Designed miniproteins, single chains, continued (4). Designs and how they scored, part 98

Each design is a single chain, and the fold is of that chain. pLDDT is the mean over its residues in the fold that is shown.

## One batch from the design tools (miniprotein)

Design m15401
Fold by ESMFold2-Fast:
Structure m15401 (fold): chain A 68 residues (1-68)
Amino acid sequence: SMLDIQKEILIEATKVAREEIERGKSPEEVRRAVYRLVDELIRKHQLSPEQAERVYAAVDELVTALIE
């Protein structure tokens, strides 16, 4: 389901964000790495523009909470 796909993307985004933070990367580098992964997963799952927008909104909220 879309909910399951969104949940998996958020889990993977959290993992990448934490790994980059632990490596001492800047907030901009953390965001870049996370969005690179999210873009790949959106393409892999062939999400519609509307579904992708929902995923990006959730990821933005998550990453902002982790780095700011």
Scores: mean pLDDT 87

Design m15402
Fold by ESMFold2-Fast:
Order: structure tokens, then sequence, then C-alpha cells
Structure m15402 (fold): chain A 100 residues (1-100)
């Protein structure tokens, strides 16, 4: 069903967010704040490119994309708050809100 497809896409995106945030934390462990922010921008760009690719591959409508994007933004903000320092988390939140 279309609802099952949307749920599976959202689950895949949530997994991607968790994996990319984990990779970000590992790669930036000893990085300066400037390098952390540059890496965060790169990671966010990768996340949105991969999400958009998945939307196209699954042939989601514009309405379905908007619904999933809202949930993606919500999950990304919560994951950032839990896993990242305050400055980087606030950058991620601001980016997510601007792209929504």
Amino acid sequence: SMDEIKEKVLEEIKKLIEEKIKEFVEKTRNASLRDQLNAALATLTELYVEANKLFKEKKLSEEEKREILKEMVKYLKETAKKQLNEVVANFVISYAEAVE
C-alpha cells in the first residue's frame, strides 16, 4: 500500500540520519568548531541529496514528499539535540528549518 511505502521510506531516512550523525561524531571528535560546522553542512547536504534520491526512486507525490520531509526534519532536530554539542545542534536545527 502507499502508506506502507511512506512508512518504509521514513524508516530508511531515520536510519540514514542515525548513521550519518554517528559518522559525523566519529570524524569530528578532535576537530575545531569551524571544521565541525563545515563537516555538519557537508553531512546535511548528503542527507538531503540521499532523501531526494529515495523520493524519486519510490515515485512519491509532492504531498507524500512534504509529509516525509516534515517527519525527517523533526527526527533530525531531535537526533541533533541528543547527539551533538549545542552550537552544532543549533546549526543543524537552523538548516533543517530553512530547507523545510
Scores: mean pLDDT 86

Design m15403
Fold by ESMFold2-Fast:
Structure m15403 (fold): chain A 62 residues (1-62)
Amino acid sequence: SKPRPKVYLVVKSDLPQDKLDELTEQAYRMYKIAEEAGAEVVALGQKSKEILEEARKRYEEE
């Protein structure tokens, strides 16, 4: 079986809430591109997982 290409989302620093909202919007764009390209998006770390889940919800609700 051929594995899907992976795209990793990693946020290693504490970020203010306004920048997290902006990053979530960018993560949504990234997720859409990755999904359309047949790639799997993997979040590493708690904050990255929160951002990815929000991005995924936005994509699924389109």
Scores: mean pLDDT 76

Design m15404
Fold by ESMFold2-Fast:
Structure m15404 (fold): chain A 99 residues (1-99)
Amino acid sequence: MTHEDAVRRLQEELGLEEEVAEEVLRLLREAEALRESDPEKAKELLKRALELLLPYLPKALEKEGIKKEEAIADLKALLASTPDPLLQELYQKAIEVLK
């Protein structure tokens, strides 16, 4: 997948503005590059990218045919199973956006 294809898909599937889509992809790529050498910084970048996507989550679920109640149940299961405080905060924010 090209960078241009990824930006276009985020705009079409989630309704992201081009600048937001490009920033999300930049953060995700930087996080992946740092995953083994600096895992804590990689987690911070990943969290930031996902926080930028949170306001668009309801539209993404509608496009995929996923019910809001099912997504909330899945996020609650992830929240209960993760020991990572950064992921716990992210899952809590995602649940709040979907309410």
Scores: mean pLDDT 76

Design m15405
Fold by ESMFold2-Fast:
Structure m15405 (fold): chain A 100 residues (1-100)
Amino acid sequence: MPSIEQLREMFRASLPPELSSEKELEALVEIARFLKAALGLKEYPRTLEELEEMMLEHARTTKEPADLAALEAIAQHLLSSPNPRLREIGKKLLEALKKN
């Protein structure tokens, strides 16, 4: 399994360097930790695409109030990003939560 540092570098590779900050990479690492715990995964999501798919699936299916609150907070954080790719993920996540 990748270390937290390796996970950060994997997410960095998924984002243009000019559009990713250390704060955004740390946020993606914490989101990956949340999903690993919430879904009982053996491995972390390794790409932004895997992270997006896992978040959207969990947002559509979870009935856990704490997970719903965490996903809503994540969506708001992503929507505030200067990165348009992260804002698009945040928008999709809010739409998935509203349909749950």
Scores: mean pLDDT 75

Design m15406
Fold by ESMFold2-Fast:
Structure m15406 (fold): chain A 92 residues (1-92)
Amino acid sequence: IKEHFQAEAEQTREALRELVKEADELALELEENPDDKELQRKLATTLAAADLLAGLLELALGKEEASRFLRELAEEAEHPEIREYLLERAEK
């Protein structure tokens, strides 16, 4: 990977890590308030954004390296559904 794409990949990794952290926090809050429509919408939107960034990371770094990073994020996630989502995404 050339230096330009390497720098962009690092920015994408940081953005993805922040989105995963936000999704994890939203999922934990939703567990306490399962009928909160706004919270459900925010979680769905955050996961959609994370999926897009994961795809961009795959284009920049390749499938194997991107999947390795997703597994690292899964280890950092506290909510089991977020962890499962990341592991399933890493397998595709």
Scores: mean pLDDT 81

Design m15407
Fold by ESMFold2-Fast:
Structure m15407 (fold): chain A 88 residues (1-88)
Amino acid sequence: AEEGRKALEEAAKLLKEGVEKLKAGDAEEAIKLANEGLKVLEANREAVAELLMEEEGLSEEEARRAVDEAIARAEALKKKIEELAKKA
């Protein structure tokens, strides 16, 4: 549970830093940080699922689906950062 919370905080920090770097004109670093944030979520899938089960009262299947949706949203954000970086 604690590991899942730390993983979510780290992934959120990396994605936020990626957006900040993109705003500063550092497209290369923005893409790198977005990739690192996504990788943290993927590496900690079970820990995040356990967090959702404990805090939200989700079943194991519901928690795993919620993690899959969170990863899909992070991938969508990464693709948007990559597209904006190509236009900048």
Scores: mean pLDDT 78

Design m15408
Fold by ESMFold2-Fast:
Structure m15408 (fold): chain A 84 residues (1-84)
Amino acid sequence: DVAAARAQIDALAREAADEAARGRAAIAAGDILTAIGSILRLIGLQLDLELIKARVPSLAAEVDAVLAQIDAQLAALMAAMRTA
């Protein structure tokens, strides 16, 4: 079901944005355990997106766009944690 897959991609993209914001706030507060939790959640969301891409190849470009956003968010969070 392509419509259900699109809805799931949109939901995962929103969840990723929320987790990235949470991770950034946690790093700023010195809450490293919460920051690690947000990073692990983002990695899990990447796996969920890859599974959708495998099941619905017609949405690969939409999935790849969200994966690229999550990659950038993860890189930023990990860099911020290394300098904390």
Scores: mean pLDDT 87

Design m15409
Fold by ESMFold2-Fast:
Parts: sequence; structure tokens; C-alpha cells
Structure m15409 (fold): chain A 88 residues (1-88)
Amino acid sequence: MDELRRRAEETLRELEELVEELRRLKEEHPELAELLELGIRLAEEGIRETRRLLEEGRYEEALFEAEITLGIVLIVLGVARMLARKLE
């Protein structure tokens, strides 16, 4: 179970780094602000839920929540990066 906790905590750190990247893109491309703000809100909600599950000792559910949130954030970031390149 400690391995699942470690993996969830590592995924949270990756997710926090991606949130920072979304914020940087929002500053560089204000025309994408609505999409990027949605991604940031979804990421922050997933981070909160994952931390709650970790505090409750529900490590498998915490990892699943973190991984699903990471997948969604990566899709949003990928779409935003693709759109940003077309605007250049």
C-alpha cells in the first residue's frame, strides 16, 4: 500500500508542474484563457480530491483519481499547445 501512496504523491507533483505550465501558456496566449482556466480548475479539483483520499488512507482510489486528472490535464495542455502553434 505504501507503493500506491508513493505513486499517487509522485503523480500529484507531476500534476502541479503541469498546472504551472497551463498558467504560463495562459499568460502567453490570453486568447486561450477560457480553455486553460478550465484545465487549471479541473486539475485543482483533482488535486484536492486526491489529497482527501490520501488523508483517508484510500491509496488505490487516490492513485486512480490522480492518474485520471493527469490524463485530462495532459489532453487540455496538448490541445492548448496545438492551438498556440497555429496562432504563431
Scores: mean pLDDT 85

Design m15410
Fold by ESMFold2-Fast:
Structure m15410 (fold): chain A 69 residues (1-69)
Amino acid sequence: LPERVKELAEKLGATPEQAERAKQAANDAISAVRSGATPLQAALIAGTHLKDLPKEVRTAVTRLILEEL
């Protein structure tokens, strides 16, 4: 999932730094679920780390995280 999130962000025009942040958000979402969070809670946690990304990238990445959790 993290690698797929990074690739998706890059395809949508995210900078390398933004793509790495998207990958980290996916890792954080996975860790949250492993710690007992629901997929929705994990996606909300990921979303807080994506606030400064372009809307298109943020929306697509959040959707992918929700679909895979």
Scores: mean pLDDT 78

Design m15411
Fold by ESMFold2-Fast:
Structure m15411 (fold): chain A 98 residues (1-98)
Amino acid sequence: MELLELVKEVTRLAEAGDDEAGRKAIEEATKLLQEELAKMKSENEKIMLYLELSRAMAEERGDQRLVALLDELLAMAKAGASDEELAAFADQAAAELA
């Protein structure tokens, strides 16, 4: 997915401190994200997209623990977990990472 590659590039540029290149990459990624969101019909589809983008960012940063947690969230979402179950797991993961 093209958006995943752009999100990885944005993360890399942010870590490098290249403000000008980072701004341009963010603008392009934001445009593509809005186009993808406009095509989505359900909140669950949007949540899955955000989880996949978050995973790509975590992977680029080398955050293996966050990647593992996001893989579990994606598996739950694909298995038909409720929005409440996904939110509860995400809250627990966020508290554990803080």
Scores: mean pLDDT 73

Design m15412
Fold by ESMFold2-Fast:
Structure m15412 (fold): chain A 90 residues (1-90)
Amino acid sequence: EPSPEYRLFMLRLVLSEEGQKALLEYYKKLEKITPAEALFLRRMIDDAYELKAKDILTRLVELLQKMLEIHNDPVLEELLAYAQKKLSEL
């Protein structure tokens, strides 16, 4: 199990401006989100919440909102609602 510091570092790298841009460019090439990608996003939300990382959860909400602007995917709507709920608990 990686340390909390390492987990925070990795989440901040993925959700940096460059990381978010790369994810959005990748997502634009898909017809819809896959189960593997949905699970990856869900795990990031759960990890950020466990770490009490309000800044990371805020960035995840922003990313999910931008993804929904590209494709109106009900899985993304559920993930956004889940992330917003977790953010409100911090």
Scores: mean pLDDT 84

Design m15413
Fold by ESMFold2-Fast:
Structure m15413 (fold): chain A 80 residues (1-80)
Amino acid sequence: AAAKLAEIEAVLRELQARIAALEAEHGERAAELALPLALEALNRMARLVGLPEMSLAQLLDPEAHQAHMDRIGEAVRALA
């Protein structure tokens, strides 16, 4: 449990740092470049907790995105 939580924390910190670097380098264009990084991080977290991967289309759908985030959050809480 602790090892998976530490890996999820590392994925989130790496994503935050990469998004910050993109914002510094590209400004408004960072949002477009951040989408594949967010998808990669979400799918890494999903795999760690045994959930299916999300597609880009699902990430761009607010309802599907929120539902998937809720499932990841619930699974992460179950690991604690």
Scores: mean pLDDT 76

Design m15414
Fold by ESMFold2-Fast:
Structure m15414 (fold): chain A 59 residues (1-59)
Amino acid sequence: KYEILFSNSKELEKEIQKILATSKDPVKDLEAAGFYIAGFGENTIVVRKGSDYAVLRKV
């Protein structure tokens, strides 16, 4: 399961939350929705769409 730590866009955050709530494969479904996976940490990914981004943590 992933949670949003931070986003610079409330609209992006809302879109990500919908995907996280319904998805069995969040990374694949985010990519299918047009998000770019921009970075990684041990339990952290950065996802981008245009100039908007969010930091997600695996829990």
Scores: mean pLDDT 80

Design m15415
Fold by ESMFold2-Fast:
Structure m15415 (fold): chain A 93 residues (1-93)
Amino acid sequence: SSKKLLELVEKNLEDLVRGRYYELTVVKGVPKDKALEETKKFLEELIKRLQKKDLSISEEIAAALIMAGILSMPLAELTPELKKIVEELKKLF
């Protein structure tokens, strides 16, 4: 359910921010500045959609699989820039 996914996103927010940033920078070769912006936008959109309960069941399953994939990646340390993204995203809860 969207509520359970929202709770999992809140609980794992630091790991999701690290994981998405790592995917963009290391796996996809995205430049640091663009990867920071894309990481914030991706998670902001996900949180807002989960809060609005506007995801279909299929999209909720897809979001859960993406989240599991991100959490399973090797993670870099949480830098000051990534901490700032976490703090801004926490304001959405």
Scores: mean pLDDT 84

Design m15416
Fold by ESMFold2-Fast:
Structure m15416 (fold): chain A 97 residues (1-97)
Amino acid sequence: MEKVKEELREDVGLSDEEIEELEREAKASSVEEIIDRLIAALERIHQLHLEGKELSEEETREVARVAAIALIKGIESEEARAAIDAALRALVAQRQA
């Protein structure tokens, strides 16, 4: 559990304050709501990739937040894991560009 928070801080670059906000949001949100947000984020990434466009900084932050919320909630559906992996890959690609 603490390992997820450490990964969010070190690999994604979220602050402790941001992680605490995400924990509150994860606790308040249903699994279905979080999955819907992940699917929407994944569809947006896919659409931009087809158009040869990159995520904006704001879109990248929203994708990171939704992925972090899903990880904190402990969502282990195949679709959620695929969306989280896609989101994290998009963040890594932006960092290396």
Scores: mean pLDDT 68

Design m15417
Fold by ESMFold2-Fast:
Structure m15417 (fold): chain A 76 residues (1-76)
Amino acid sequence: SEVDKLIEELRNATSQEEALKILEKLVDRVKPEHREAVVEALRNSPLTREQALQFKAAHADKLTPALLEAIDEAVS
């Protein structure tokens, strides 16, 4: 699926800017079945804990519950 491709792109992102752009495309699209893959992708991305938390705060009104939970788990 398109979401699965974006998650793989996030996992393979080589810059913080690239990872943030991909996350913006995922903001309203991550479903519960994607949660574990997103956690793994975030942990393998170049995003810092602080950047992930800032993204969560900036997009709180658009984040799916699954993406919000994935970010919280990835930074734990």
Scores: mean pLDDT 87

Design m15418
Fold by ESMFold2-Fast:
Structure m15418 (fold): chain A 80 residues (1-80)
Amino acid sequence: SQSEIQKLLQQAQEAQQQADQDLQRANDLLQNALNYVNQNPELGPEVMAKANEQVSLLNSRAQGGQRQAQLYLQKAQQLS
């Protein structure tokens, strides 16, 4: 039905937006870490290790969100 297609398209958009937000947070976190390390080079290894861990988690979440969005879009196409 048209209603079911619209719901799936909305869920796809929401999943994509969450993925995009996680990627943006990862970029912001990395930029903030690099800026901090430039001012505090002695703390570089520890700060970058923590930043890389958080970036990896955010990237994994983003990949999951992108996959979920793709599945919703495919389901919407099958109903069309």
Scores: mean pLDDT 90

Design m15419
Fold by ESMFold2-Fast:
Structure m15419 (fold): chain A 87 residues (1-87)
Amino acid sequence: ALDLRDPLVVYGLLAEHEARRLLEENGDPRSLLLVAVALERIPDLSPEQRALAAEARARAKEALGDEYEAALTEASVQVDRQFAALA
């Protein structure tokens, strides 16, 4: 059973929800990349969460083009900071 008191479980559910919303609304590609990186940092990710992370990353990469590598570096730094705050 999911423990909603576990910060990583809650974080994963929020990131999954945001990834679905951004994909459905054709949202900001930098935000899509941020949630994709966030999902990828969660240990024991579900198959559904892995699929969402892959889709969000692919769409962000397509939309950002030449800006993708810089945006990926920024997203990684932001997610690392978020994960440090959860500890």
Scores: mean pLDDT 79

Design m15420
Fold by ESMFold2-Fast:
Structure m15420 (fold): chain A 67 residues (1-67)
Amino acid sequence: SHEEALRHLKAGLAFALSDRPEEALAHFRRALELDPSVAGLLRNAARTLEREGRDDLAAQIRALIAE
């Protein structure tokens, strides 16, 4: 569901901010599996992480959404 996808997106951001990029990516991938329409929100998350200096993780998120 969209609500579950949003929970996974929030968890992914929390792991990213805790320097746990592998767990962050797993949650972001799960969010897309639950609701592909969250791709736009993941693009925004990648931009936020890039602003925080996490360029590699931002690039990996963009690769997940493939746009």
Scores: mean pLDDT 84

Design m15421
Fold by ESMFold2-Fast:
Structure m15421 (fold): chain A 63 residues (1-63)
Amino acid sequence: ARQAAIDASIAATKKRGDELVKQLEEDAKKFAETNPEGAKIVKEDLESAKKNYDTLIANLEAA
């Protein structure tokens, strides 16, 4: 019972993370046209977000 709830929470977190990553990638592409420096910052934030999501998933699996 508890494991099923944890698995569902992990799946929901992954789905939301994937959607946010996709939106950030689109925003970065648009920024590259008008502000290349800003686009680079967005890319760095995106890489950090991906690492944070991986860590959150690992912690949820350990909990």
Scores: mean pLDDT 75

Design m15422
Fold by ESMFold2-Fast:
Structure m15422 (fold): chain A 98 residues (1-98)
Amino acid sequence: SERERELAELYLEQLEEEKKYLEENEEVSREELLEALNTVGAVATFLKRLGHPKAEEIEKIVEEVRQLILNKEPIEEIRKKILEGLELGIEALKEYLE
């Protein structure tokens, strides 16, 4: 639907901005990483509702990042994993918008 395309475009902009922020900033807070995770999680839920084949892989990454945060793993490990989720989410949204 047109509404779903508009929402996909907004999510794409949000994921690209989060990815850029994490790549350009050496020091990031746990709160900033959690905000990025929440955005990726929302996108995974959206893509799952649409039946996108990459939704399950993104959901798995989201859960893996949650476990890293709960286990108090190093910021660098959490950052690396969330970037994987952001990249896959961006790819999936671009595929949906084609």
Scores: mean pLDDT 88

Design m15423
Fold by ESMFold2-Fast:
Structure m15423 (fold): chain A 95 residues (1-95)
Amino acid sequence: DEVERLRKEAEEFAKEMKEKGYKVELKETRLEWYDENGEKLSAVSFVVNAYDENNNLVGTKAGVTADAETREAAVLYTATELINIGGEIDEELLK
């Protein structure tokens, strides 16, 4: 349910950005890590990036599936991916 909801939101944002004439990349990533007790955890991350004709990042939408115990780590990973891809970050996206 949560994966389907986030995928739909990502696809709708991608469609909106394409209709505005931007180049769009949609990235679906499975996140895997081990907690402090050695349990393997996973989440699914969706990142949509929109670029202008000069390859400047003009729009971003990110979402992640995680339970309450793993959400913070999954959100941090998604934010790190946005930094590595975009080069420019609006500080409002991190606050």
Scores: mean pLDDT 67

Design m15424
Fold by ESMFold2-Fast:
Formats: C-alpha cells, structure tokens, sequence
Structure m15424 (fold): chain A 87 residues (1-87)
C-alpha cells in the first residue's frame, strides 16, 4: 500500500542518515566537534523531511542531551549498536 511504501522509504532514509552520521562522527577530533556534527546532520535531515523549526530545535536539544558526557568513541559505539539493530 501507499502507507507501507512511505513507511519503508522513511526507514531506509533514516538508516542511510545514521550511516552517514556514523562516518562523520569517526572524523571528530573532540566531543564538542562530535556534538556539532550531530547538530548539523540532524538539522539537514529534518529540514529535508519537512519538519518545522520548532520541531527541529526540539530534536536537536534531545540529541545534545543524549551526547552529553559521552566521549567520541562512546558515541560511535552507541551509534554502531543502534544501526546494527536497525538493519
């Protein structure tokens, strides 16, 4: 159905986004740079999905909170585990 097709496309786009985010995170030299990468990539992705600025700001705050206190290596490990379970 059209609804199943839309759900499949969103799932595939989300997986591709997380794969690209993971590769960018591997290039981060500090926890601060890792947060900047997550913010930039998340904003771009949500804008492409048609989210409002208020919704984008909310998701960015959540992403920043999830990254708080994590090293680059810990953030990469968490993302790799999430991506592996999504595939």
Amino acid sequence: SSEEEAARKHREENIEFNKELLEKLKEAKSAEEAIEIVVEMTRKYLEEQGFSEEEIELYIRIAKHEMEGLSVEEAIEIMEKRLKHAE
Scores: mean pLDDT 80

Design m15425
Fold by ESMFold2-Fast:
Structure m15425 (fold): chain A 79 residues (1-79)
Amino acid sequence: SRRVVVLGARVLALSGELHFIQRSNLPTDQKLADLQSALKEGQEVLKEMQRDPDVPQSLIDRAQQVIAQLQATIAQLQA
């Protein structure tokens, strides 16, 4: 469905945002704030996916992987 395509595009955008933040010369505090914002957005996308029976498990798995990468990156910056 078109909804599934839009949700997939959001997951790709979050992955791109993570890579942009990681490559940027931003101060650590700003990177942390941006990553926490992206994590919140990722969690909302996952909730929306869980409400749509047409969303394939592979896309849900991808969203969960991006969320895990965001969480791991936040933890590394806080260490």
Scores: mean pLDDT 88

Design m15426
Fold by ESMFold2-Fast:
Structure m15426 (fold): chain A 105 residues (1-105)
Amino acid sequence: EEERRRAIVEHARKLAGDDPLAEALGVQTAVLAWRERPDASLEDLIKAAELGVELYRAIKNNDQEKVDEIRKKLREELGLSDEAVDALIQSAKTQVELDERRAAA
């Protein structure tokens, strides 16, 4: 399990680069996928982290088409519930709003 957690965090960090909020949503997405599907492969969890990073970036860029694409992949490819995906999107929107307020100060 520790090796799985390390692989997920490392992959999310590498994809997010210097964006700690993108990294955090990537990790959150993988953890949520693991909670809903305890039998999920490491490959599925890494895919979840990747989609979480992309989701944060899409929301930050106000790219609704990309958000809808990622939502579909999270539901169809990873088997996440609509409630879980909605919670992730809401979390990302809240973090973007806080980041924008910090930049405006």
Scores: mean pLDDT 81

Design m15427
Fold by ESMFold2-Fast:
Structure m15427 (fold): chain A 76 residues (1-76)
Amino acid sequence: MEKLSFVRPQSLEEVRAELEAARSEAEVEVLEETETHLEAVLTATQGDTTYTQRVEARALSETETEVSIGAIETET
């Protein structure tokens, strides 16, 4: 499955703040973090099922960030 990509009128720092807020509902593992790129994996477990989703953010400018969201992977 291809990644769903969209441009947000937000800085990369604002996208990072949203990712940090997601820690309240999911485990967030940052795979790569630079001034222009952020890659993380969100993991949530319900019962014996693990849901994993990859998120990638790339700074297009100081006020625009491209966010790519992978498919939700279910591990059984």
Scores: mean pLDDT 76

Design m15428
Fold by ESMFold2-Fast:
Structure m15428 (fold): chain A 76 residues (1-76)
Amino acid sequence: SAEELAARRKKAEERGRALNQLYTDVLKMIQAGEAEDVIKAELKRKLASLGITLSDAQVDQIIAQAKEILEQRKKG
């Protein structure tokens, strides 16, 4: 139904905003020099609150990518 499609769209938009905010928070924690175990724990906690379960390897990859983006920002 149109109502069901609208509800799914709204939920997807809300989830997208929450994920973007989470990513921004992780970048800020890395920039602040927070310990990697603290960043990893906070990322896992927030992802779980969104119903997302990632492996340790996937979480580590997200943190590694965030660090690379920050290093690229320093160069340009």
Scores: mean pLDDT 79

Design m15429
Fold by ESMFold2-Fast:
Structure m15429 (fold): chain A 68 residues (1-68)
Amino acid sequence: GPLSAAQKAEVRALLRAAGLSDAEIDAILAQLNSTDSAAVRAAMERMRPHLSAEQLARVEDLVVRSHV
C-alpha cells in the first residue's frame, strides 16, 4: 500500500544519508509508493548498491508497515 508522509520522510532521510541525489530519491519513492509489487522490487534493487544490508532491511520494514 501507499507509504505515509512520515514513512516517506524516513526513507528519504536514509537515502539522502547514503549519498543519493534528490531526483534519484524521488524516483525510488514513487516506485516504493506503488501498489505494484514488481515496482517495489525494482526500487529495492535500485537501492541495493548504495545501502548496507541493515539500511535495506530498514527500508523494507518501513514499506511492509505501510500495508497495515
Scores: mean pLDDT 77

Design m15430
Fold by ESMFold2-Fast:
Order: C-alpha cells, then structure tokens, then sequence
Structure m15430 (fold): chain A 70 residues (1-70)
C-alpha cells in the first residue's frame, strides 16, 4: 500500500540520519522525516487516489534530499 511504502522510506531516512555526521545534512533528513509524518497523518483521511499522489510527492522529495546529502 502507499502507506507501507512511505513507512519503508521513512525507515531508510531514519537510518541515513543515524549515520549522518554533517549538521546541515541532518537538518535536511530531519525535515524530510517531519514532512513524511505530516503526510502519514494526512493519508488517514485521504482517498486511495490521494494516497498514491502523496506517495509520488514523498518519492520525489526523497530523491531530491538524497542528492543534497550525497
């Protein structure tokens, strides 16, 4: 499901944050986690179509943040 996929991405981001040493990169990763938490909350009242759109947004944001912390 879209929710399970976002939870998996969140776990991957938390693992990246745990091993990160750069303070600015930690801020980027924490901001992404905070964003995903808001998305997960929003998904509880969203349609299936809206959940798929939210997953696509999370995946695009995650791809962008990964480039910043590389």
Amino acid sequence: SPLEKIEQIKKEVEELLAKETDPQHKQYLQSLIDYMDRVIEKMKTSSKEEQEELLDEVERHYKFIKKLVS
Scores: mean pLDDT 86

Design m15431
Fold by ESMFold2-Fast:
Structure m15431 (fold): chain A 68 residues (1-68)
Amino acid sequence: MEEAEKAAEEKKRAQLKEKLDAWIAEQYARADAANDPVLVLETAVLRVVGEKLIEKDLEAAQKWLEEL
């Protein structure tokens, strides 16, 4: 049971991490185009929040990424 549960979580985390990484890359590109250091800092904070949500609560992480 633990092995199957862990495999399912790892697969879902990988998918959510790909979505987060793609969104973060887009935000950094926007910040670079706008020469906005505040947007760079905000993006870094949102990356940490997203990574912690993926680590702690997969359902909340999925919902949060869909609302971005």
Scores: mean pLDDT 79

Design m15432
Fold by ESMFold2-Fast:
Structure m15432 (fold): chain A 75 residues (1-75)
Amino acid sequence: MLTKEKIIKALSSTHFSEEEREEIAEYLLKKLEENKDDPNIPKKVEDVLLEIILRPERFKNVEEVIEYADKVLNK
């Protein structure tokens, strides 16, 4: 299970600040809670988190991360 602490730890290698990492973690956890009845959402959230970790330079700010996550989660 993804926890806030695990997501923040995973983001520790990125350029995001402590506050930005916390905001990203809270957003992803909110999406897991809102869509808990969809069995595909945990995998999609993991795929989003992996993209952020592997290509952090793609995202200038938290807002771009949220926009990307929304696109992945709505597919």
Scores: mean pLDDT 82

Design m15433
Fold by ESMFold2-Fast:
Structure m15433 (fold): chain A 60 residues (1-60)
Amino acid sequence: SDIDAGVQAIADAVKKVSDERATPEQLLAEEIRRLYKQGYSQKEIAEKLGVSVGTVSKYI
């Protein structure tokens, strides 16, 4: 089972790296949520990412 767990961990890591290639819109949404969770305001997130506050609000 330890060997199977190791093989599964490698398979999961490889699949995660491949599936982690999100569209630019999905990457933007994830970055917006990450910054908001860190305590940044919607306006500060918009300034940091070069997008409108309306775009930020869409993903919050």
Scores: mean pLDDT 71

Design m15434
Fold by ESMFold2-Fast:
Formats: C-alpha cells, structure tokens, sequence
Structure m15434 (fold): chain A 74 residues (1-74)
C-alpha cells in the first residue's frame, strides 16, 4: 500500500523512469505533497502546471501517466 511520500516517490520513479528523470518525479511528489494513493487520484493537470511549473505538453503527458498508474493499482 502506498502510504508514505517515500513509497509514492519510489513507485513513481520505477513506473515513469523511462519517460521522466528522478529529479522531476521528486519535484512532483514534493510540490504536490503526495503521501498516499488518494493524493495521487486527486492530482489535476492544473496542479502539474501551477504547482510543479510544468509546460502544458509535459503536464498532459505526466497527468495521463499518473492516471494510468492509479488505474493499475485500483
């Protein structure tokens, strides 16, 4: 169960590693204060653009990847 920031960060680094570097994943986890699967489910494209400061294309790609990740864990 993903119940800590460290567990979320490690799982996302493993899932996204071919597409996003570890620094980007860590920035996302820290900026969005992700500490549980529930926090991940609530992430929006606006959060990625405004809180993580990602450009729209990167935010869309990452948002789709995060939703796919959540779906696989559900």
Amino acid sequence: MLTSKEAIQEALENYLGDRFDRATVRTIVNALELKSLEDLEKVTKEDLQERVHLNPATAEELYNALKAFVLELS
Scores: mean pLDDT 80

Design m15435
Fold by ESMFold2-Fast:
Structure m15435 (fold): chain A 113 residues (1-113)
Amino acid sequence: MSEEQIQQRIAELEEQIANTTDPKVQADAYAELAVLYAELGRLSEAQDYLHQSLLLDPDNPRTLPARAAVLVRQGRLEEAEQLLARAEREYGDDPRVRALVERVRRLLEQARA
């Protein structure tokens, strides 16, 4: 995904958060924002959005790939791989989790290059 496409998706998610009162929908959007900001290399913002997602829905399966994305940016690559493997094992049939796992796997491979 290009940086321009990432920025557009961020804007869409921020609008979705502003237009909903459902904490589960907000938590889903915050988890995706954490992954997108991690892809941009903006670690502090990625951590802040992960924290917001966990506050609203601590059991949200999308927090596993979001936590992995933060770990990739912290250089904790082995821990990131373990969380991605866990997300695939426990939630591999959820397309929303799968999509974020695929994004974070690309981020992890770029960090290993």
Scores: mean pLDDT 88

